# Designs tried in a protein design run: designed miniproteins, single chains. Part 12

Each design is a single chain, and the fold is of that chain. pLDDT is the mean over its residues in the fold that is shown.

## One batch from the design tools (miniprotein)

Design m412
Fold by ESMFold2-Fast:
Structure m412 (fold): chain A 92 residues (1-92)
Amino acid sequence: SEDEELRREIEEIVERLRAKGFSPEQAYAIAATALALSYVGDALDKVFEELKDQKDLTIEEFAEKSKPYFDQANERARRAIELAEELLKRDE
């Protein structure tokens, strides 16, 4: 499932960070933050591809048309944070 893939990705990042001397709490926080930032990057790429030919958009129109992509990125970020918190509790 998508959650199983995300859990593995979080665990891989955490393992690398813990090998560098970060605490469990720090490693999970950094992993969740890095994933959240990557999702915003993905959203920016999608917005660029979808809206690049609509050069006469106002700032307000651009914001409205880009909103679904950033809403999706925010939801993905929220889920990554929740899964990171669940995994940290499991490792306690």
Scores: mean pLDDT 86

Design m414
Fold by ESMFold2-Fast:
Structure m414 (fold): chain A 78 residues (1-78)
Amino acid sequence: AANLHVEAGNIYEKLGNYTEAGESYEKAGNIYEKLGNEDEAINSYDKAISSYEKAGNYKKANDVAVKVLKLAVEKVLP
């Protein structure tokens, strides 16, 4: 479930495993997105971006940021 991936990300972040935290949050975002829970998807992706930045993985942070931008635009424009 998406919630379990968020919890896994929180645990990895507490351990300083920021890459694994980012991957867990990104998986949660993907599940929420497929379910149409766009607000939860954006929230999970934002956590993934933050975790990837802490890991120094700016490529993955940017890739997730582009997903958030597309979701936000699609939500606002009917």
Scores: mean pLDDT 81

Design m415
Fold by ESMFold2-Fast:
Structure m415 (fold): chain A 72 residues (1-72)
Amino acid sequence: GEEEARKRLLELQKRLSEARTIEELEEIRREAEELADKYADTDPVLAAFAAMIRVEAERQLRRLERERRRRE
């Protein structure tokens, strides 16, 4: 349901703010992408928020991947 999807979005936002590892960010990105794709046609506002979480997770993931690569 839509209410369950909103609860999932809030949980993803919380997880994103607390995420410190590549693995955590990859999981958040994947879940946000699934949510955005699932609701793209039925709830475009919810899909847009999920897409924003995905983009932010991808941005943080790229930063951490560059840091890891620099450190080996």
Scores: mean pLDDT 81

Design m416
Fold by ESMFold2-Fast:
Structure m416 (fold): chain A 60 residues (1-60)
Amino acid sequence: MADEETRRLNEFIAELRKKYSLEDVKEAAHVYEKARKQGLSTDEAIELAKKYVEEKRKKR
């Protein structure tokens, strides 16, 4: 029932949950949603969200 974008996001989130906290994963999903609404592609939004959590982890 979910569209392809939602399925890709869920797969990405599942992968992040193996490496990051649930809070960080939730923030990554929020970054993804903002990027998509600003006109970025699904792949670009996923890359931006991944970079965001990686940078945040390094700064903690």
Scores: mean pLDDT 76

Design m417
Fold by ESMFold2-Fast:
Structure m417 (fold): chain A 98 residues (1-98)
Amino acid sequence: NAEKAIEYAIKALRHLEDALARTTNPEAQKLLQKAIDYAAKGLTALREGRYDEAIENFKKALEYAQKALEVADDAARPHVQEAIENLKKAIEYAEKAK
């Protein structure tokens, strides 16, 4: 379950980076950068076995990704949506790893 959470967290980070690369809206860029920062902190905590801290950071990443989706460029939207789904899966498997 921890390995699955790591896989989904890595996929989420890749999609957030892809979304950021396709984003020209400054508000969306700021929100995506916050989502990336929290997802990266979550992945670090997850790798160190700090599951509660990982879940908290992934939930914050999810919040910022959802806000980014509302203002995202059309080209970025599918990548933000994939990041949201992968963050939800990372949270699910991190909860099962506790």
Scores: mean pLDDT 90

Design m418
Fold by ESMFold2-Fast:
Formats: sequence, structure tokens, C-alpha cells
Structure m418 (fold): chain A 62 residues (1-62)
Amino acid sequence: MIGTYRAVRDQPAASPETLGLKVGDLVEVLGVDPRDPNVVLARSLTTGATGWVGASDLEQVG
């Protein structure tokens, strides 16, 4: 899952470790949470912020 992804759903930052996203935001996926394979660490290409995102909320681009 490493690579560039697009948010398919709006996600508010629910905690300091959660990445806030809007539909259409591009993110760089940096890794997968070893505790939960449905959660990934990503960096927003719009804001530069990093945080955890549900993998189901992202679609691969390119």
C-alpha cells in the first residue's frame, strides 16, 4: 500500500494522531499499522500533516 492515494471520504481529525482529510485530498502512504492492517500512516500532500487513516477511505492513484 505504499504510494500516492486519494481520499474518497471526508475524515475529521478525531484525535491528535488521526489525519484529517476531505474527499479528493492526496496523501502519501508511508506504512501500515502492524496492530491493525486496515489502518495506514499517511502524509497529506495538501497540508503536510501526518497521521493515521482508514485504508478503506483511500483509493490508489496512478
Scores: mean pLDDT 76

Design m419
Fold by ESMFold2-Fast:
Structure m419 (fold): chain A 65 residues (1-65)
Amino acid sequence: MSEEEREELIEAIRRAQESDPSVAWALFTGAVLRAMARGMSLEEILEAAREADTPLGREFVAETE
């Protein structure tokens, strides 16, 4: 993946974490789906989530493994 796409995903994950809890997961899921649509692998998405180091990102990584 491109470094820019990875940075965009990390940024989107962090913005989702800062959002209202009622929509945070929907925004997070939307960011992941957009990354997949752009050709990012699940492994690359998990790495981006680990780097973002947010509660939502950690939960996603734990559930996906």
Scores: mean pLDDT 77

Design m420
Fold by ESMFold2-Fast:
Structure m420 (fold): chain A 87 residues (1-87)
Amino acid sequence: VEELLRGALASARAAKAAVEAGNAELALVHVDGALRAIEEMERLGFRTPELEEAREHLEKAKAAVEAGDLEAALEHVEKAIAALERA
C-alpha cells in the first residue's frame, strides 16, 4: 500500500507540473495514473477519508482539464496532493 500511495502522490505531483506548464494531455495522463493507484488501494480494502478526498479532487481536476480550465485543475490537483500527504 505504501508503494501505491507513493505512486499516487508522484503521479499527482507530475500532474501539477503538467498543468503549470499548460500541458493538458500530459496532465490527463498523470491524473489518470494517480486515480488508478487510489482505485487499486480501494480494491485492496484501504479506504480512508483522505483517499476519498484525494480521489474526488483528482476527478474534478480531470474534468477541469477536459473543459480547458487549467486554473481550476491546478486548484484541485493541489488539494488532492494535500489529501494524499495526509493519507
Scores: mean pLDDT 87

Design m421
Fold by ESMFold2-Fast:
Structure m421 (fold): chain A 99 residues (1-99)
Amino acid sequence: SSKELYERAMEYVERAIEAAERGDVETALEHARRAIRLALELIRQGAYEEAIEVLERLIEALELAREVARKQGDEKAALEADILLGIARIILGIAKLLK
């Protein structure tokens, strides 16, 4: 159901935030990628409002992960976070347009 997908997506976003806060950027980005896949499935099912909420929170998680990666001097992780941010923003725009 869209509710179960939403709850699971939000769980991955929260795990991404927690991982970034402890300095584990790699784990944060892995959880962010899972949240993106679940947000896309929410869009496929027409659950646009739920997808928007997931993506807005995910963008915050990715901005935190990018900041942490930059502070650690991990340019590769910072670039990966920037790419995922770009993807999340595009998907958010599409979800808002289709709503």
Scores: mean pLDDT 92

Design m422
Fold by ESMFold2-Fast:
Structure m422 (fold): chain A 59 residues (1-59)
Amino acid sequence: MKKEELSDKAQELFDIALKLIDREYQRHGDKERYEKRKEQALKFAENLQKIKNLPKRPV
């Protein structure tokens, strides 16, 4: 039972995305949009880490 940890690079990208998303939220106030954007940013960061950790697909 271990939580996935983001790589340093993925974490940096996620943090940048969160700052942008927070700024957008302060302007539009749409909480559903805000939550969706945060989820997308996290998924993107997780996917980057997973791709980096995937072995080359055997032929």
Scores: mean pLDDT 68

Design m423
Fold by ESMFold2-Fast:
Structure m423 (fold): chain A 67 residues (1-67)
Amino acid sequence: SMMEERIRQIQLEAGKKSDELLQEVEETKKTGTPEEAAQKEKEGDQEMLKLGQQAGEEIQRLREEAS
């Protein structure tokens, strides 16, 4: 179904963005100061939580609309 396909796409896109954020944090740990790395990790964690919440809300909304 279109909805199942869209849900899968939302999950894949959120996962890709999460991986990119993790990669940026690791790069900062290698090139930046410990303080910069800690700040970037904190910001990255907050963005990942936001991405997860947005994806979850969108998926739930799609499921409710299909009911």
Scores: mean pLDDT 81

Design m424
Fold by ESMFold2-Fast:
Structure m424 (fold): chain A 73 residues (1-73)
Amino acid sequence: MNVARAVGLIIRGEAAIAEGDYKEAGDAYEEAAKLLDDSDPLRTKALEKAIEAYRKAGDLEKAEEVEKKLKEL
């Protein structure tokens, strides 16, 4: 089920944040968001977490890409 995979990716993102691996966290949260429907509040949260993680990683290009996806909700 897509939601179960998304939750697993969010847990991976949280673990990556704890280790300081912000780019890996951003990638995990972005993948989680891709598995969730536009109507799922978890998708919005995953995108917001991905933006924050990419900004902390210094990957401003990826952060901007995810911000565009969030604005299209």
Scores: mean pLDDT 81

Design m425
Fold by ESMFold2-Fast:
Structure m425 (fold): chain A 79 residues (1-79)
Amino acid sequence: MEREIEELRREAEELRRRAREAVRNNDMEKLKEVEERALELAERARRLEAAHPRDRRVLEVDTEVAMVLIQLAVAKTLG
C-alpha cells in the first residue's frame, strides 16, 4: 500500500512536469496525452481508495491526483 501510494505520487509529479513543458512549448497534443494519463492515475487512485477506505494517506494521494486533473482543465480553458 505505501509503495503504491509513493508510485502514484511520483507519477502525478511527473505528469505535472510534462504538463508544464507542454504548455511552454504550446504542444496541445502532449497536453492531451498528459490529460489521458492523469485520468488513468485517477482511476488507479480510486481503486486503491476502494480497497483501503479507512486510510487517510490513500485519500490524500487521491486528492493530489484529482488536483492534477483540475489544474489541466483550468489551463486548457483559460489558455
Scores: mean pLDDT 75

Design m427
Fold by ESMFold2-Fast:
Structure m427 (fold): chain A 80 residues (1-80)
Amino acid sequence: MDEELLKEAAEHLRKAAEALAAGNLEEALAHEEKAIEALKSLSEEKREEAHRRVVGALLEALAAGASPAEAIRAAAEALG
């Protein structure tokens, strides 16, 4: 179900952002990998929409001077 997959991806991106902010790169990468797996399991239509929202939020946050952790958190918020 796409809604559950989007929620799962958002939760993992949020945890990745928290881990990265804490300096735990290994934990952040593990959560990012799980978020990517959830997004890849979406229907084709929802996958394109989710990709646009994630990349858009990441680039907008980074362009505004956000840290990588803040940018990943913005991507998580864009999925919910």
Scores: mean pLDDT 84

Design m428
Fold by ESMFold2-Fast:
Structure m428 (fold): chain A 55 residues (1-55)
Amino acid sequence: SREEERKEILREIGEKLREIGDIIDKGLRALRKIKEGKELTEEEKEALERMLTKA
């Protein structure tokens, strides 16, 4: 039914939004470390790049 189709789509959208949110959150945390004058790890540098290229 239409209701089932909508629930499926909303679930998929929710999963993708969580993924995007995680990328943004990690990137923003890396930016905060830069403001605090702390050195970024390679993982944190990658998180910034992902936020800038995929968000």
Scores: mean pLDDT 78

Design m429
Fold by ESMFold2-Fast:
Structure m429 (fold): chain A 72 residues (1-72)
Amino acid sequence: SLGLAVSQAGLDVAREAGEDEAAKYFEKAIQALQEGNTEEASLYLTKGFNKLSDEAREKALAAMAAVENALG
């Protein structure tokens, strides 16, 4: 799904940046999506994004936009 792909992009960026707290939130977002809990997934995706450094957040935004454009 788009939500899963976007959450995975965020997780990959957080892991590459070594930002463990942000990565944990993206992992929780992926689990919530797999369980069908889209509201919880949205909350965790937002928290993960907000925990990223400015540099990692810029990379995550670019990766997420690329996923949305490819699946649109």
Scores: mean pLDDT 84

Design m430
Fold by ESMFold2-Fast:
Structure m430 (fold): chain A 96 residues (1-96)
Amino acid sequence: EVEELLRRLVEALDEAIRAVAAGDREAAKEAARRAEELARRLYEVSEDESIRELARAAARAARALIEALEAGDEFEADIAAAFLAMVRWLAKKELE
């Protein structure tokens, strides 16, 4: 379950990052909402503190992106996307 949730989280984070780069606000919000929900589930099912810390970081970054996009703040959205890219890198490392 944890590995499947991590894989799905990486996919959702990747979709959100690409949507931000493409200027697709609605696609970015939808992908970020999926990432937030997957991160919440990952936090609930994992007993590994490193994975739980990763899940908290993912949820916070996804929420920041949603809020920035809803506010129309492109600068904050780009910052949030950069944090999502870092979290995506960490999540991929956990799959190794």
Scores: mean pLDDT 86

Design m431
Fold by ESMFold2-Fast:
Structure m431 (fold): chain A 74 residues (1-74)
Amino acid sequence: ADELVEEAGRALEAGRYEEALRLAEEALALDPDNPRAWAALAQAYFGLGDREKAERYYAKALALAERLGDEAVA
């Protein structure tokens, strides 16, 4: 789960948004409560031009991060 989030982050840095999207989705399939995976999904959609999905998934990542005390999404 965490390894997939790290790999998604590297794909985002490389501008490989479709790859980052797939990795974030795989991470969420293993741990749907991982706020970093939701943030990576949001960033991938933003890079692909899907602003509505990016905003929705980033809001979910922030809500989960606040509940879990994880500030890595902020």
Scores: mean pLDDT 80

Design m432
Fold by ESMFold2-Fast:
Structure m432 (fold): chain A 70 residues (1-70)
Amino acid sequence: SMEELKEKIEKLEEEIKKAEERLKEALEKLRENENASQEEINRLIGEALRAIGEIVELELEIKKLKEELS
């Protein structure tokens, strides 16, 4: 039903918000850590890239669900 599709979209939007917070945290740590080791930098970049990948996948899922509503 359209109601179930809307509910799924809302849940995916909440997951995007959580991934955006993780991305923000990783980027803040990268900016603030002037003495970070290469290992710490690589770890934080990895976290940021994973969050970006998750956001992209969730946005694509929302796009597909919105096409179902239209």
Scores: mean pLDDT 86

Design m433
Fold by ESMFold2-Fast:
Structure m433 (fold): chain A 92 residues (1-92)
Amino acid sequence: NPEEERRRNEDLAMLENLLSLIKEKPPSAEVFREVAKYFLEKLGNQEMAELYLKIAELLEKGDVDSAIKLIEEKMEELRKEFEEREKAYLAR
């Protein structure tokens, strides 16, 4: 599905930009809570909303390293989902 592939690539690019931002100057936890609300209420994207809420919780605790790791793990999940879907399609 080209639209799903485009959305996944956009989500990956967004997470890459977020990772760079957190490494340079972490935003406030409140910003992440507002973005999470936007994902949930405006985009219907519960998965991204939950991710941003968890990042907000970690940043509130000052745990920047765990926030970075969480984003990296999510990016890896998105990459694996794409690779496994392509392999399944090409192998069958």
Scores: mean pLDDT 76

Design m434
Fold by ESMFold2-Fast:
Structure m434 (fold): chain A 65 residues (1-65)
Amino acid sequence: VTRETAASIEAVALAFEAGAGVRVRLVDDKLVVEIHGASPEQAEEMRERIREYAESLGLEVEFLE
């Protein structure tokens, strides 16, 4: 399991807990995340948690609308 796979799994798990949808793509060493169906507050919390987790693994994160 790569760090990119671990970060993707965490993003999906957070989306499931929030009742939201997420799409995750890996581009080189960057994790690209799209969040759908979350409230603005939920989306912000998810972005912060995903960013912190990915940064702990040495990955950059980009969030799309």
Scores: mean pLDDT 75

Design m435
Fold by ESMFold2-Fast:
Structure m435 (fold): chain A 80 residues (1-80)
Amino acid sequence: SMQDDIRSRILSSIDRMSDDNQTTNPTVSQYLNQVRQMIQNNSSIDDIQPVVDQALQQATPGMQGVIRSIYSGYRRWHSL
């Protein structure tokens, strides 16, 4: 379905960001993997938000932009 396709694209974006940063910033990668599992398990936005905030606190300015972009996409999809 279209919902499954959008969800898969969001999960793929998180996986790529996590994998690309696993060596340079393993803490951020771990939080992103936690967010991925929460999305896969249909956790609420309220439950996911604190984990995203923890990832942002540990992220570089460049990483923060990418994380915010991915999460903004997820929030838009979840509101549909």
Scores: mean pLDDT 79

Design m436
Fold by ESMFold2-Fast:
Structure m436 (fold): chain A 66 residues (1-66)
Amino acid sequence: DELEALERELAELARQQEADPSSTEAARRAVAEATRRVAELLLRDGDEAERADARAFLARLDALEA
């Protein structure tokens, strides 16, 4: 039951975020960093269309963080 295990972990993480508001900001930052890394990988390996999408995504992330 890998789906059940995933749901359990997600539920526990969600509950921990509810208990600790600060965890929400840390988690959001971690997700943003991971997303930036994925976009950078797409820029290297992606085709022209994928690179354009990755650039647009990075630009939006930069605007949000700026």
Scores: mean pLDDT 64

Design m437
Fold by ESMFold2-Fast:
Structure m437 (fold): chain A 55 residues (1-55)
Amino acid sequence: SPQLELAIEVLRRAETLDPEERHRLIHELVNWLREQGLSDVEISQILDKARAEVE
């Protein structure tokens, strides 16, 4: 899904950032996913899958 692909890219990019910038980037991703009409459960599932891909 486009949301999963973006989440993977965002999490990979977040690994190169300091903790404060990482937190902000992830927060922006979650907000964007909500704007796309995803529920909190769907957002959690996408983040879990993205983490598995990034490690």
Scores: mean pLDDT 84

Design m438
Fold by ESMFold2-Fast:
Structure m438 (fold): chain A 55 residues (1-55)
Amino acid sequence: SAAERIAALEEERAAHAARTDAILAGTTDPAARAQLEASRARHEAALAAEIAALR
């Protein structure tokens, strides 16, 4: 169902954010941090758009 797909996507958003936060906590290189933050923002936006499209 759409509700089950939305729940799975929201869980993936949370899991991806948590994984990226853990990597960022151990990352001191400014360029690597900036790339990780940009990647996280893009992934977050993509999943948010998928969730919105299902609502």
Scores: mean pLDDT 86

Design m439
Fold by ESMFold2-Fast:
Structure m439 (fold): chain A 68 residues (1-68)
Amino acid sequence: ERRERLREIAERYPVSPEQAEQMGKLSPNRELVEELKEIAKELGLKPATSAQRMAVRAEIDRLAAEEA
C-alpha cells in the first residue's frame, strides 16, 4: 500500500538515493523519505532538479497527512 504509492511518486518524480537521504534529514516525515530512498536505490534513479525534489516533498507530505 504505502510502498506502492511511494514507488509511483518515485517513478513520476525521480530523485537519486542521495537526494532522498538529504530530504529525509530536513523533513518531519523522515520514515516515508527513508522508504522513498530505498525505492530510488532499487530503481537506480538519477539526480533530480529542484522542481522535481519539491514535487516529491509535497507528495510525501500529502501521503503522511492521509496516514494521520
Scores: mean pLDDT 67

Design m440
Fold by ESMFold2-Fast:
Structure m440 (fold): chain A 55 residues (1-55)
Amino acid sequence: LTPRQEAEALIALGRMAASIGDKELAIRLYREAARLGRDDPDLQAEAERLIREIE
C-alpha cells in the first residue's frame, strides 16, 4: 500500500468508528490519516475537516 492508500483506509475506518459512537478512535484514525497523507493536501484537508466535525 502507498501512504495515500493507507491514509484513505484510515479515513474509512474513522468514519466507521464515528458511526458507532467511538469518537476517540475516530479522531485518532483521522489524525493518523492526516500524517500519512502529508504529500496529498486534499486528503489532509479532508481528515482535518472530519476531526473538526466531531469536535
Scores: mean pLDDT 80

Design m441
Fold by ESMFold2-Fast:
Structure m441 (fold): chain A 67 residues (1-67)
Amino acid sequence: MEEELKEEIEELEEKIKELEEKIKELEEKLKKEKDEEKKKEIKLEIEILEGMRALLEGIKSFLEKKK
């Protein structure tokens, strides 16, 4: 069971990393974007991904606490 929890935590860390990478790419797109409507879309997408990252970090914290 302990080993299974470690595996799940590692999987969550990889998913969090992937979300961070996507957020970084969107932030770079936002810096280059000149259209206000497009900027709003990118900002909304970043907010959604940040929310997902926070949720996964919360799940990871919960699993670490359950050890």
Scores: mean pLDDT 80

Design m442
Fold by ESMFold2-Fast:
Structure m442 (fold): chain A 119 residues (1-119)
Amino acid sequence: SLMDKVLEKIDELESLPPEDLKGSLLAELAELASKLSLEELKEVIDYIMTKRLDVAAAALIALLKMAVKNEDKERAKLIIEYLEKVVEKLKESSDPLLQAQALVAEDLIEEAKKKFGLK
């Protein structure tokens, strides 16, 4: 199923070291996930939230970029809710890579909120 393919891509990302998280895999994940229903996307996000923090950040950032590109306000709103929770955890880290991911995520959240008129 499409859901199974999306979950398999998340497992592939989790198997990679942080330095090998590749834009092509993230783009493929985001494209496949864009075809899911809103309810299925929520299940995928819940699964992403169980993953290593850098993987969760990278995956949710990729999903939000796709929602912005597709002008999908409802998906963007859902993704932002979870990405904001991830950003809080990233900011608590002493790891400069995770701190850098927090800044990228915060900028993207601000862009998406302005584009869609979200609070």
Scores: mean pLDDT 89

Design m443
Fold by ESMFold2-Fast:
Structure m443 (fold): chain A 117 residues (1-117)
Amino acid sequence: SAAEEQGLKYFEKGMEALRNKKYEEAIEYFKKAISLLPEDSPEYALALYNLGTAYFALGKLEEALEYYEKAVAADPDGEHAPLALYNMSLIYRRLGEEEKAAEYEARSLALLAELAA
């Protein structure tokens, strides 16, 4: 659809902004992308993951956790899912939540093993 095509264009602009470490611009583009992309599309789940990554880079830890969690929920078997879980473990470590950090790291490793099989 025209909306999906526009969503993909915003996704591409978000990816370019992210590569250039323009994290606030990346966030705006990925938010526009997820408003237009089908929820079952790979780009929708990846946009949520990239939102988490951009927020994490800005030190916005609560927002980063929110979007990583949404990314895993949108595509639990996707290539980004183990990375989202691992990044959540790093955030929990930074928050002093060592038990949660260990739990999310273990979940990331378990999912990587399942996806490699």
Scores: mean pLDDT 91

Design m444
Fold by ESMFold2-Fast:
Order: sequence, then structure tokens, then C-alpha cells
Structure m444 (fold): chain A 65 residues (1-65)
Amino acid sequence: ATRETAFRISAIGIGIEAGLEVRFEKVDGKLVVTISGDSKEAEEAAKRIEELGKQLGVVSSVRVE
């Protein structure tokens, strides 16, 4: 979906700004976003990405490795 594409692009941008890898998987119609690294920067990036998904209405789960 167009909103999902916009979400993915923005989430990648947040990851690049934080110096972190962002991965996407689609599981049972739900988009799962994984951020590499168990750091404060990764936790903050995860929160920002989760809020972005809510704003765009994208059904997603965000997790840190």
C-alpha cells in the first residue's frame, strides 16, 4: 500500500540518522519492524517509528533486537 511504502522509507531514514539497521518483515498481513542493537538510540528510534506508524495508519509492530 502507498502508506506502507511511505512508512518504510521514513523508518529507514530514522534508522540512518541513528546509525542503526532497520529490517522489515510481513507476517500475517502485519508489518514487523526490527531495529538492530540493544541501545538507548535503538529504543528511541523504535518509539519514533511506532508513532509514525500510528500517524500513517499502518498496522505494524516495532521491536529492538
Scores: mean pLDDT 76

Design m445
Fold by ESMFold2-Fast:
Parts: structure tokens; sequence; C-alpha cells
Structure m445 (fold): chain A 66 residues (1-66)
């Protein structure tokens, strides 16, 4: 669920060291974009969906602390 993803990301960010990036994988670009927007709106972080052909059908959301 979006709330579970948010809780996991908040925990990862709290444990992150300076320079770390938190990532979330999704099977769908639309879902990845929704997750990125949700995290930006709720946590005030920079979250960007990344489409990389080497990931196959997976899309990665890159989250930067601060």
Amino acid sequence: SPEAIRAAVERALAEAKPGDTVTVRSKDLGVAASIARYLQDKLGVTAVPVVDPSLGDDVEVEITPA
C-alpha cells in the first residue's frame, strides 16, 4: 500500500547516511510516478521515477534525502 511504502521509505531515510540514495522498484511507470508524487507531497523529499531498459519491465524511484 502507499502507506506501507511511505513507512518503509521514512525508516530508510532515518537510517540513511549523508550521500545515500533510497530506491523503490515498481513494475509499472504509472505506479512509480504515483509513488514519487506521494513521497514528495508527504515527506518533502526529491523522488524521481527512472526508466532504464536494463531493468526490463521494472521502473525505479530514486529518493534523495533533504
Scores: mean pLDDT 72

Design m446
Fold by ESMFold2-Fast:
Structure m446 (fold): chain A 68 residues (1-68)
Amino acid sequence: MREKNRELAGKIGDAAYAAVQEARAAGLSPNEILRRAKETVRKVGKEDGIEFDYVAADEIAPPPPAPP
């Protein structure tokens, strides 16, 4: 059970790390870098049926703004 969680956390971490590195290399703003990392974590988590939107420990960001 926890072994799968560790593997998934590693996969999500690798994906988020790659997204941050790519965004930094592209010269994006800190807000855009954080946004891309968060979107990557959500995408990978949802593909494995895990809701990471409410459990992103190190990336606890405020909720999205009301406007679309």
Scores: mean pLDDT 63

Design m447
Fold by ESMFold2-Fast:
Structure m447 (fold): chain A 116 residues (1-116)
Amino acid sequence: DASELVKEAVKYAREGDTEKAAELFYEAAKKSKDPKLIAEIARGLALINAGVAKLIGNVEGAEYALEGVEYADEAMKKDPLIGARAAGYALSAGINALKGDVEKAKEDAEKAKELA
């Protein structure tokens, strides 16, 4: 079911498996009766992680994560399933920003951009 896939997606994002996390958000959206809600959950988590990263001084990584959120918003306007995948990339960017990993935050945001 969609809720278990979302839990797994967050786990893989935290572990640094950006591709698996994005894939699982896409699969959760496909299995959900409300795919837009799945994308909005991933987007919300991305914003929280980016905000906390900025608050603790990881500003550069947080800026990339916020760009990732903007790309996720564009993807969500086109297709909520692709939007959920893009929001998953934005979440990984936010988590990597929180960890201070600027290069991974940038890579993750660029993956969201490919879907925008």
Scores: mean pLDDT 92

Design m448
Fold by ESMFold2-Fast:
Structure m448 (fold): chain A 68 residues (1-68)
Amino acid sequence: SKVEEILKRLEEVKEKFEKGEITPQQALDEIASAAREAIELRKTDPEGAKEVLRKVSELIDELVKAMD
């Protein structure tokens, strides 16, 4: 499903960021892209859209912690 594809991409972004393979800016760009896709999905799959946005929120919190 589209939700599963987005969640897989976000998990890959998380892994790359934790390994230092991508910059915070690159991670943010990918997270923002996923958030936009979730907003588009809200009319057809509101529960899947919420799941993606929860994952986005978790990754934003990790970026914030990395700034400390």
Scores: mean pLDDT 85

